# Designed miniproteins, single chains: the designs that were tried, part 50

Each design is a single chain, and the fold is of that chain. pLDDT is the mean over its residues in the fold that is shown.

## One batch from the design tools (miniprotein)

Design m1818
Fold by ESMFold2-Fast:
Structure m1818 (fold): chain A 65 residues (1-65)
Amino acid sequence: MVILAYTGPVDKEKLLKMAGVEKADYELKVDSWEAIAQIAKEVNAKEVLVYGNGAIIISDKPLKV
């Protein structure tokens, strides 16, 4: 599972390329970085990549849904 979470304007394509994923399964606009941290904990994130106002959150099998 791949989640793109962001607090403001973000280069989504660059984030996805940096994370090595083609697309996010979910895209979430959130009010704070604390919300992003909470999402990562809830999904038991394997990897989190941060760039600008956004993050890619990856669980154990992120590339297929």
Scores: mean pLDDT 77

Design m1819
Fold by ESMFold2-Fast:
Structure m1819 (fold): chain A 73 residues (1-73)
Amino acid sequence: MDLYADAEGFVEAAEEAVRRAEEALRAGDRRLAAAYLSAARLLAAMAKNSGDPEAERRAEEVLARVDELEAEL
C-alpha cells in the first residue's frame, strides 16, 4: 500500500472540501458548507494518521481553517 500517496490524496481532498465550504458560505448555503467542513475534518484526520510530517502540517492548517469557517455558520 502506498501510504505516502494516500496521505497526499487525503490532504488535497481536505483542501478541496474547505474551498467548497467557502463557496457554499458565500452562496448562503450553510447546510452544504457544514457538510463540506465535516468532510474536510475527516479527510484531515486521515492525513494526520498517515505518519507523513508534511501531510500532518497541511492537515493541521486545514483543521484551523475549518474552525474559522465553522464560527461563521
Scores: mean pLDDT 81

Design m1820
Fold by ESMFold2-Fast:
Structure m1820 (fold): chain A 74 residues (1-74)
Amino acid sequence: YLEKGKEAFEKGDYKTAIRYYSEAIAADPNNAEAFLNLGKVYEKLGLTDVARAAYQGALRLDPNNEEAKALLAK
């Protein structure tokens, strides 16, 4: 799921990316990377509040995630 989500995101298929990242989270709710990438998709769609919630989810699962910290600082 995670790799298919990344592929869809790279192609600009944000709907498919959201679906695969959501499936990755459903399969493993501790997948901080899936939350981080889901946030990036929502940010591309202009859904800033939803993106921030996803980044906070990633940081909750991995408190040392520097990328999530940097994205929340913007």
Scores: mean pLDDT 80

Design m1821
Fold by ESMFold2-Fast:
Formats: structure tokens, C-alpha cells, sequence
Structure m1821 (fold): chain A 78 residues (1-78)
């Protein structure tokens, strides 16, 4: 189940972000985004981290909620 795998990867990404491991957090979150079918979002996140962007648990939670909200709006429009 791609959703269950993405949820597990996001959980690991949040743990890495809480530990201050921005590179690991970005990599795990990007893998989760690819599993959800959002490779462009994954690439943007990886580029942000590579440019020295701080990957915080708050940023990851906001990104996850934004993706969930977008998915819900798409389903509601169908």
C-alpha cells in the first residue's frame, strides 16, 4: 500500500527533522512524496535542502497537510 509506505516514510522524516538531520529528513520525505505520485514536489524539497534550507518537523507536517487537503479537494470535485 503506497499510502501506508508514505506514512511510514513521513514518520521517519519527522524523526530525522526533530534530530536536526536535514539531509535525511529531506530524502525520506521526498521518497514519501514519490510514493504518493508527487515526484515534482519531491524534487523541489530535495533542491530546497541541497540549497541549505532547514527541513523542520513543522515544515514537513505543513507539507503533508497541504497534500492531504489538495487530495481531498480533487476527490470532492469528482
Amino acid sequence: DALARAEELFREALEAAAAGDDERAARLAAEALRALGAPEAAAVLEEYAAAGGEVTPELLERSRRAMEALGERVRAAL
Scores: mean pLDDT 76

Design m1822
Fold by ESMFold2-Fast:
Structure m1822 (fold): chain A 71 residues (1-71)
Amino acid sequence: MIDPLEVAEALALIALGIAKNDLLHGRVTPEEALAFAERVTEKAGKELGLPDDEIQRLVDRVRAALEAFAA
């Protein structure tokens, strides 16, 4: 069976992909894209029962990836 952390990472990557696509096509601001990706990542981590520190690490990775893409 897939580790809950791996499921949360997959969901975070999907949210990041949606945010990047919307940002690339001018549908959202960088701030809106970041808020969306962070919220989806936090919700997925909480629903999968991940500890807060793991959720925060995943959010930090998503933030860094999106900020690098927007630069």
Scores: mean pLDDT 83

Design m1823
Fold by ESMFold2-Fast:
Structure m1823 (fold): chain A 101 residues (1-101)
Amino acid sequence: MELRPDHTLEQISNLASHRLLSRIGGKGYEAGLKEGLEAGIAAMIAAIPAEIAAVVEELRRLGLSPEQIREVLREVTETVESFVSPEVAEAVRRAVAEALA
């Protein structure tokens, strides 16, 4: 899934949220099926920093300002919190804070 400069910030936020959820969910599902629920959650958490870093680099390549990047990541965090466990949501918040430092 590719983010494009001609997309609105809302469209970029929606695409970034979907990409993050799909990627971490897929890793958690694979680990969970093989190793159990705790392994699935751990695999999702382990995947988050790299996926957030990838989103931030993609947004920078699109030429978004630091303010626009913060807005997109805020919307991504809010969206993800609605679909994941508190442990995974907290890992997303930490990864976003570190990526924006």
Scores: mean pLDDT 79

Design m1824
Fold by ESMFold2-Fast:
Structure m1824 (fold): chain A 64 residues (1-64)
Amino acid sequence: SPEKLRELADAFVKAAEQAEKNGDYEKSARYYRKAATLYRQLGDEERANELIERAKKFEEKAKK
């Protein structure tokens, strides 16, 4: 259901934020990408694109 997809997407965002606080940029990026996929399925392209841009920044941090 859309409601369950939104709850799952929100949970992935929270997991990404927690991984970021722990300095685990690779895990943070993966969770942001998972959340973006779910927001896209919900029709929220703007939110999905925002999360993809966050994931890209953390992927760059993980390479340093």
Scores: mean pLDDT 87

Design m1825
Fold by ESMFold2-Fast:
Structure m1825 (fold): chain A 60 residues (1-60)
Amino acid sequence: SLEEARRHLRLGDEHERRGDSEEAIRHYERAREAVERAPLPPEVKELIIRTLEERARRVS
């Protein structure tokens, strides 16, 4: 669900601020999985997933 995705995104951002890069990446991955399962148009899913991938690269 989108709420599940938003929750994981917030947790990922929180871990990133704390320097917990590995945990941040795990939460961004869970957010991506939640977006993929959400009933959204494919174009919207792609946009959100690319944003999550960018965040994961930033913390790597």
Scores: mean pLDDT 84

Design m1826
Fold by ESMFold2-Fast:
Structure m1826 (fold): chain A 72 residues (1-72)
Amino acid sequence: MEEKKKLIAGANLLRAAALHSDDKEAVERYARSLEQAGLKEIAEKVREAMKKTPEERRAFFQKLADELEKQI
């Protein structure tokens, strides 16, 4: 997979995780999708964020998505 496509996919998954930040099962599914996309480090950060509040998770996931989009 080309790196640019991987970053776009990761950013989209993080945006979706932010929208569903209060749904722990949805967030875990997005983390698995990030791993499948080859973004294991990002997936680990998403799982660690499960310890945060839904509002903190949403802000964190949006920030991670912004960081990935900056690399595109």
Scores: mean pLDDT 83

Design m1827
Fold by ESMFold2-Fast:
Parts: C-alpha cells; sequence; structure tokens
Structure m1827 (fold): chain A 68 residues (1-68)
C-alpha cells in the first residue's frame, strides 16, 4: 500500500539511509496514488529534499502519511 511505502520511507530517513532508497519508496508510493495526488506528493517531496534539511523531508512524508 502507499501508506506502507511512506512508512518505510520515513524509517529510512530516520535511519540515515541513502537518499536514493528514500526516493525509490516515495516513487513506488506515488505510483499507487491517483495521478493528481502522485504529482503533489512528488512535488512536495522534491521541494523538501531541495532544502537539504532532513527534518523538512520527515515532516513532509509524515504529513502525507497522515493524509492518506
Amino acid sequence: SAEALLQRAIELVRAGAPLEEVIAQVREAAALLPPAEARRLLTDFTEAVQTGDREAVLATLEAWLAAL
């Protein structure tokens, strides 16, 4: 499920895993969502990643998980 993939992405970020592993989980989660929601998730995630702030990435993923 998209929820399980986002939970895994959050755990990977908390564990300090490589960004490529986090991106893979978020992309798989997006593929399970309707196109409009998938686009918003990927946009929000990309913007959070561009800040270079791990806490921004965590907050974004946790907010998306809570909304699903």
Scores: mean pLDDT 86

Design m1828
Fold by ESMFold2-Fast:
Structure m1828 (fold): chain A 80 residues (1-80)
Amino acid sequence: SVEDELKRLVDEAIERAKKTIEEGYKQNLSEREIKHKLLEIFRDAVEKARELAEKYGDRETAMKYIEELGKKIDELYKSY
């Protein structure tokens, strides 16, 4: 289902974001560089969610999952 694919997309993006933050701090990357990488992860997820929305004809569900992803990435970054 579109929900199963969106959930997988969000879970994968969160895992990438967490790894990016952890590796970024370990490598002494600037906050700007870490934020830029997180923005790239988010944008990639938005594009993939758009493709899923077109495939399944369900834009509202895709938008809901992307909005939640954005909040979770922001919370992850602030937790470090």
Scores: mean pLDDT 86

Design m1829
Fold by ESMFold2-Fast:
Structure m1829 (fold): chain A 72 residues (1-72)
Amino acid sequence: SDDIIAEAGRIGRELVELAREAGDEELAKLAQQAAVKAAVTQDPSYVELLRRALEAARRGDLETARELLRQI
């Protein structure tokens, strides 16, 4: 679905931007890899994990964001 690909790309970009602002290179790498996998597989459970990771990162909980992204 084009909607899943677009959503995964959008969340991935926001996570990478937040990671760069925080100086968290590991989070940036995980976010990029997770967003690509979610877009390629089009698995809605991976998109839900991306959304949860973004919410955690927005709260400054970068450790939880990394843990969620590792599940993808």
Scores: mean pLDDT 87

Design m1830
Fold by ESMFold2-Fast:
Structure m1830 (fold): chain A 87 residues (1-87)
Amino acid sequence: MEEADKLIREGQRALARGDYEKAVELFEKAIELDPNNADAYYLLGVAYRKLGDLEKAYEYFEKAIQLDPNNARARELLEEVKKELEK
């Protein structure tokens, strides 16, 4: 959906600027419009990881992998977050 894609692009720009809270807001809105968008869940996981919310980052990376098992970066970041949570 074009609207969800616009929100994802705006969220990616917010991530690039270090505006992680704004990125979360935009990606959450994208998921409301397209709840099966694996990329939106992956990017939401990235944003929460940058915010230091490792539990939410884990949940969203896991959801991204469930929707797209071939996302190698999501799997790598999930393992990194998992190791950080076990410390």
Scores: mean pLDDT 86

Design m1831
Fold by ESMFold2-Fast:
Order: C-alpha cells, then structure tokens, then sequence
Structure m1831 (fold): chain A 97 residues (1-97)
C-alpha cells in the first residue's frame, strides 16, 4: 500500500514535469499537488508502520513535488509552496537524525 502510493506519486511527478515542458503550468500544478498529497499519505502510513526508510522516501518525494509547485506557483501561491518545501525538508531532517 505505501509502495503503491509512492509509485503513483512518482508517476504524477513525471507527468507534471512533462506538463511544464509543454508549457501547461495549470496541469503541472494540479499534478504536482496530487503527487504531494499521495506522498504525504505514504509518509503518514510509513510512520504509523514504523518504516523509517519508506517514510524518508515519501518525504523526499514530498520535497520534489513541493519544488515543482514552487516553480509553477503564482505570486499568491508562493508562501504556500515555500511552506511545503520547508515542511518536507524538516521531515527529512528528523528522519535522518
């Protein structure tokens, strides 16, 4: 289940990157948001299961999704996107310490 969420999040991230290359920033934003949501769900489940390696992998996918959101964010969305990047960095730091 966690691995399925991670796989789907990776697929959505690749689709988001392609949407950026196509100039479809709205589609890229939607796909990146979905990837972030699935990666967060995977993170929460991995933590509940005590799987630190999967939790770290999920947190890293959250960071990648948040970075894509930051890249395509409007001025009104910048603070939210920055917040998501900082959140993912914090989770990675906590898991690696």
Amino acid sequence: EVEELLEKARELLEEAKKAIEEGNLEKAKELAKKALELALEAYEKAVEEGDRELALEAARLMLEAAKLLLKVASKEELLEAIGEVLRAIGLIFDLES
Scores: mean pLDDT 85

Design m1832
Fold by ESMFold2-Fast:
Structure m1832 (fold): chain A 60 residues (1-60)
Amino acid sequence: SLREELEKYSLEMLEVILGLHEIALNVMEALPAQSQEDIEAEKKLVEEIRKILEEMKKKE
């Protein structure tokens, strides 16, 4: 699962991963002809990473 894969990383690395996906989402939204499905998938991924990071910060 995504959660299991992300929990293998340090908090600092997860913040970098989140930042990279946020940049990717902004680029995708700026590019013409990006599918709605691709943009929604990236938005969902960013939100899931953010939630996992917040949960991990609260446990540590």
Scores: mean pLDDT 77

Design m1833
Fold by ESMFold2-Fast:
Structure m1833 (fold): chain A 74 residues (1-74)
Amino acid sequence: MSKEEEERRKELEKRRDYAVNKLIEAGATPEQAELLADLILRAYEEGRIKDFDKAVEQAAKAVKSRIEALKKLE
């Protein structure tokens, strides 16, 4: 296989790890963070997202808002 495909896979793995960590920091469980990170990464791979870091930040903000909403449900 080409070195370009291998490098691309390593970059995608690094981006996934970044997304997972960012989402966990926002209050997601590891399982939720992995699910959301995979969805963002898939959209990035398909070219639907051009700025991966921005998409991750947006998702983290959404997670934080959701956690706050759930906290109000006593």
Scores: mean pLDDT 77

Design m1836
Fold by ESMFold2-Fast:
Structure m1836 (fold): chain A 119 residues (1-119)
Amino acid sequence: GPVLTESGGGTVAEGGSVTLTSTATGIDLAKSGVMWFRTPPGGGSRLIAGISPSGKSGLGDEVAGRFTPSLDVANNTAYLNLADLRAEDTALYESVVLGLDLNGKPVGASGEGTQVTVV
């Protein structure tokens, strides 16, 4: 099945920036797109960003103007740039993909999550 390998994150100063990466195997991100969820401490998971199969970006209102999703089609890698970070951006960030396998069967994958802590 598809696998998402995530990296980036860590402890970042308020007002700073960090870029999260998610590299896919077993699925073509240019065809599936990618979604980004975050789970704050003690909170529920929430969709905050996405990129469509056509490369069109979507952002939740709480992160619009600060976060930028992008896709490197050649390397099958999704990025989420987090800029102008605030204390409320402290969360576990996870990439999620849904698509079809070679037999047209629905398949999905989630990354293991990348922690971002704003101090």
Scores: mean pLDDT 87

Design m1837
Fold by ESMFold2-Fast:
Structure m1837 (fold): chain A 75 residues (1-75)
Amino acid sequence: KEELQKLINRLIALKLRLIGLEFDIELLKEKLKTASGEEAERLKKEIEELEKEKKEIEEEIKRLEEEIKKLEEEL
């Protein structure tokens, strides 16, 4: 049960981080609607980096959910 709890805690932490990233991406996309020139290019790059981080976190969440499910099924 301790190992399962550690995975659940990690999953919760990643899901909270994912929510934060989604909020930040939306905020930057709103800023991009009124931005131009160098500001628009900076915002696009920042959005791309956050989208990459979001994808990595989503992949880690999926792996953890699969691992948790396997451990729960062994009980």
Scores: mean pLDDT 83

Design m1838
Fold by ESMFold2-Fast:
Structure m1838 (fold): chain A 75 residues (1-75)
Amino acid sequence: VDRGLRLFFQRRYEEAVAAFEEAVRRDPEDAEAWAGLAATLIALGRYEEAERALAKAQELDPTVRAPEKLRELLE
């Protein structure tokens, strides 16, 4: 998770996706890793994949919020 977040803040989004995908593969119950994956996919314009990752994050932790911009695009 920490590596994915660092890459995300550096705007290295493709590498951040790979890091978060590795994190959720190692721990599929890590809601923070799923949320980070969703945020990174939004930054890349991959909204359908981001919606699925966000749904998984919210399933694990109901306090995770969808970004307003993603909700506006999908509703």
Scores: mean pLDDT 73

Design m1839
Fold by ESMFold2-Fast:
Structure m1839 (fold): chain A 70 residues (1-70)
Amino acid sequence: LSDLEKKILGVLRVEGEMSASELAKKLNVSQSTVSRHLKKLKEKGLVEEVAPGVYKITEKGIEELNKINA
């Protein structure tokens, strides 16, 4: 995982559900950059799109984040 992907997972773990624009504001990066990484995280099963454009961390995402921070 990239450093930005780790930060996205960490924010989603704390906040629950967020859009790409909310994550972009929180992380001070462009929405297009966040959207690209969210698609990659979704493909890996680490986040889930719970509504159009709204993302949540999965159990697998929490486990991967814990593995990296251990």
Scores: mean pLDDT 83

Design m1840
Fold by ESMFold2-Fast:
Structure m1840 (fold): chain A 58 residues (1-58)
Amino acid sequence: GSMDELQAKKERLKENIRKAAEEYNIPEEVVEEAIKLVDEGRLEEAENLIVRAILQKS
């Protein structure tokens, strides 16, 4: 159902955030903020936060 689909999306995004944090050495406070956004269902904002953090490393 849609609930299971949303939960799967949240879990996948959290996993991707953790992988990006390890690969790009993203600050823990940024990672915690992004995970909080995912838990709140604000998936686009969480993704944008991590993308911006990665781009700042380039």
Scores: mean pLDDT 81

Design m1841
Fold by ESMFold2-Fast:
Structure m1841 (fold): chain A 70 residues (1-70)
Amino acid sequence: SERDKLEEEFGRILMEAIDKLKSLYRTDPEKAREVAEKISEVTRKLFEAIDNNDLEAAKKYIEELKKIVE
């Protein structure tokens, strides 16, 4: 389903985010914290959108997460 695809995509983004944060924590822990806080905020909004069955909003938050992790 569309929801399953979004959840799979989120999983991939999360793995990339973990790798990025591990690297940042070694060299710039303050920046790592800022990036982690942004990821947490957007992730909260993403799952709120999913819980409300707002798939269009969920797609927007997936795209925001991709930009943060890039």
Scores: mean pLDDT 85

Design m1842
Fold by ESMFold2-Fast:
Structure m1842 (fold): chain A 66 residues (1-66)
Amino acid sequence: PTLIVSGDLSPEKLIALTLRLMGIPGLTVTKVDDSTLVVSGDLSDEQLNALKAELSSIPGVTVTEV
């Protein structure tokens, strides 16, 4: 499964989010531009739903599942 994470994030918040996501085993994080990350990995439905809910709770962040 793949998530597109975008938002009006400061550079510091984007770095913190990227480092946090890279710490999750099995996830690949690709920075597409200054406000967009593509997150992919071999996640269970439960892990994907938990991650999507968590990311969506961050102010200014939009998460799209593809």
Scores: mean pLDDT 77

Design m1843
Fold by ESMFold2-Fast:
Structure m1843 (fold): chain A 59 residues (1-59)
Amino acid sequence: MEELEKKIKEAIERVLEEVGKTGESAIPYIEKVSEELGVDPKEVLKRLEELIEKGEIKL
């Protein structure tokens, strides 16, 4: 994976694990990841959807 894609994947995995534990919404964390990586929140969500479709991340 590209460096950026790896960082997005790892950040999303952490967010999903945290949401699963607390039941909180993932939206604020996705926005924070977007700001830290300099990509649009929509792009982060798109990557999340792709990872779920490929079975790399389970919700």
Scores: mean pLDDT 66

Design m1844
Fold by ESMFold2-Fast:
Structure m1844 (fold): chain A 67 residues (1-67)
Amino acid sequence: AEQERLERDAEALKGMSEAVGSTAQTDEEALRNLLRLGASPETAKLAVERGARFSDETVARIEAARA
């Protein structure tokens, strides 16, 4: 159940990153940006493994929208 939830959240993050456009990033940079968005370390790692990439600008916009 917990693992299935992590997989769903990671897949959703990957889908969103693809919708906003691809960004050339290292896995470490992508992980940092997902953590900034409030993803758990487990969800962020899985999402990065699945190719989720969010630019610094996208992260800043999401953070502003959540404030």
Scores: mean pLDDT 74

Design m1845
Fold by ESMFold2-Fast:
Structure m1845 (fold): chain A 71 residues (1-71)
Amino acid sequence: SVEESRKRRIEKLKEKLKEYGASEEIIELLEEAIENSKAEELEKALLEKEKEKIEKIEKELEKEQEELLKK
């Protein structure tokens, strides 16, 4: 089914992100982005092996976290 295929792709995506050293928090946020129909863009980025895109997402999330802690 489409739902099962989607679940399988999400699991592979999570494994790939863990290989990149992404934190559990980042993986959780990306899971939510996938559920909100951003899945195709994230999968495409990983298939193209765009490490820079993943790193940018991680840096953006870290920056946001730091700004929140400064307040």
Scores: mean pLDDT 64

Design m1846
Fold by ESMFold2-Fast:
Structure m1846 (fold): chain A 59 residues (1-59)
Amino acid sequence: AMTPEQARRALEEALRGMEENEVLAKVAKYETGLTKEEIEELLKLPDEELLAAFEAKAK
């Protein structure tokens, strides 16, 4: 299972990609199943809640 630290890093990397290019934004959406706005909301959560919310939304 993914650790909270791994989930946070993955979301931060996806958000960075989305900010740089529309194609990378589509790739990040495909890989995570999340929009830029959903990633930003998840990054506001504490580590335990971030992991649970990521697993719920990214599937």
Scores: mean pLDDT 68

Design m1847
Fold by ESMFold2-Fast:
Structure m1847 (fold): chain A 97 residues (1-97)
Amino acid sequence: MKKEEFEAEVLIALTEILIGVTKVDYKNAERAGKKEIAELSKKYLDEMEKKVQPLIDKARELIKEGKYEEALKTAQQALDIAVELMRKYDEEVKKLE
């Protein structure tokens, strides 16, 4: 495996973990009856689906095409957006007490 291919796959996996953590937060908030936190978590999940998921899908297609440098750059963009969305989500959760 080329270094760029491996790094792209790692960044995709990290991005999917961040999406997964937000999904767990959403489910936990729903079960606890924390409606405002559940609605906030869903809002950020919808943003990740719109902004992050297409980049994950594109990075996977680029890996299949053997375009590993482009895949790495695309995977990095996906992770950067996911991290920024998680940061904004955390800030808004803190404002809800």
Scores: mean pLDDT 87

Design m1848
Fold by ESMFold2-Fast:
Structure m1848 (fold): chain A 81 residues (1-81)
Amino acid sequence: MEEIDEAVDRMVAAFDAGDWDAALEAAERVVELAEKSKELDPIKVTSYAFLLLAMAEEAPDEEVSERLRELALRLLKAAEK
């Protein structure tokens, strides 16, 4: 779905820029789109979850890291549906 790909691109761009607020907002949008869609490739959604886990390892504080890990788990659950 084009909308989720755009949200992922925004998330990666924000992460690369060190804008964690924008990265987290875009990550939450990716999860919302994945949870609402039945047409997404599960392998692709699972790849996005691992991207969020990688971002969590680089996060500036534990609150952002925990939120990204929670979002990654929601993506993994969406990929199973």
Scores: mean pLDDT 81

Design m1849
Fold by ESMFold2-Fast:
Structure m1849 (fold): chain A 57 residues (1-57)
Amino acid sequence: SAETEEKALKEAKELIRNEGKSLDEVADILSEKFGLSRGHARFIAAKAYQELLEEER
């Protein structure tokens, strides 16, 4: 659902920013925590990374 994706995106941003997790590590955590496929979790992790990069400008 859209709500699950939004929560996963926020979690991904926190994992990247606060814990320095790699995209693959974030994807694995999101897949387990939110029940997403690895592909979907990887997509959200990549999106989180891109949005953080743009927000720091």
Scores: mean pLDDT 82

Design m1850
Fold by ESMFold2-Fast:
Structure m1850 (fold): chain A 68 residues (1-68)
Amino acid sequence: MYVLHVKVPEEYADKVEEIIKKYNGKIITRDGGDIVALVPEDTDLEKLREDIEKATGGKAEVHAVPAP
């Protein structure tokens, strides 16, 4: 699994959650525009990032790391 850290303006947070759930991700925490989620190891991270960037007009900061 990957841990995703996503920072967006708060107005986009609901849309980003929808995209993460589309990729079978699970939201772990959300504090305004700061979202932490888990996504499966077989997730196309490049496609996920593209979908988030399109939904947020390029205002998203996305960081993905392998889960321990």
Scores: mean pLDDT 82

Design m1852
Fold by ESMFold2-Fast:
Structure m1852 (fold): chain A 68 residues (1-68)
Amino acid sequence: SGAEQLRALAEELRRDPAFEVRLVGDDTLEVRQTGDIRRLIGLALRAIGDLPSVSVSLEGDVLTLRVV
């Protein structure tokens, strides 16, 4: 399911010190990165390609990915 893919993505991103990663429940991933918005935009584009049913929002320094 998308939730399993989202959890795997969260584990991978947690290994990168550039990102603060939080799982909210089993369907939502929040990623914070300060200083360079392009890193969050790049992650959003990758998520859209990798997750077939994902909602994406970007507000300030926080990218929110939700499996629907």
Scores: mean pLDDT 80

Design m1853
Fold by ESMFold2-Fast:
Structure m1853 (fold): chain A 84 residues (1-84)
Amino acid sequence: SRSELVARAVGAEIAVVGAELDGDWEAVVEALVALARTYLELGEAARAAEAAERALRLAREHGLSEELVAAAEAALAAARAALA
């Protein structure tokens, strides 16, 4: 349901903040990718794009895995397609 998607988005937002406080950039990027995907399911394409852009920037800045970079790029492409 939409309420379940909203709860998932809130959970992902909390996960981002928690990971940032821990300095766990891998967990921050994972949570931001999950948040972007959930915002897309909610029809919030602009918020999804913002989350995915931040995930991609952080993944590149911290030299994270190719899998995380690819996941962030895929989320960003999907958000941009939804905005068109």
Scores: mean pLDDT 89

Design m1854
Fold by ESMFold2-Fast:
Structure m1854 (fold): chain A 70 residues (1-70)
Amino acid sequence: KLEELREKAKEAFEAGDAEAYLEYAKELLRLELEEAVARGELTPEEAEELLELGEKYLEEQAKEIEAKKA
């Protein structure tokens, strides 16, 4: 599933589809952080903080995709 989401995010990015990119990239980030917590690489608190920061980063990336398309 992570690989599938990663490919979909890449396809959306290449197509200039900021909305689809943001959707798939956020799902990918959430799943990767959940897996890191399960492996003991992150605490749940660290994962929550990284999710919030990562979502803001992805929103900025989506705005750049939209701006380049314009």
Scores: mean pLDDT 79

Design m1855
Fold by ESMFold2-Fast:
Structure m1855 (fold): chain A 82 residues (1-82)
Amino acid sequence: SKEEAVKKIEELLEEAKEILEEIKELGAEELAKIAEKLLKEIEELLEKAKTASDEEAEKLLLEVEVLLGLMLILLGVAKLIK
């Protein structure tokens, strides 16, 4: 459902914020800048999902899951170069 998809996106957005904070704490400034852009995209997708159809909200959830995956890759790289 749209309501469930929006709730999941909100939960993933909070995870994305935590990932960004970890990257910043590791001192990986350039990776943090990339992660900030991805976080902003997730925020925009959340706002779109709130007014979307059920089908579109599910597609937007998938896009957010991909963006969160990319943020986890950035965190992994930040940990390796530390």
Scores: mean pLDDT 89

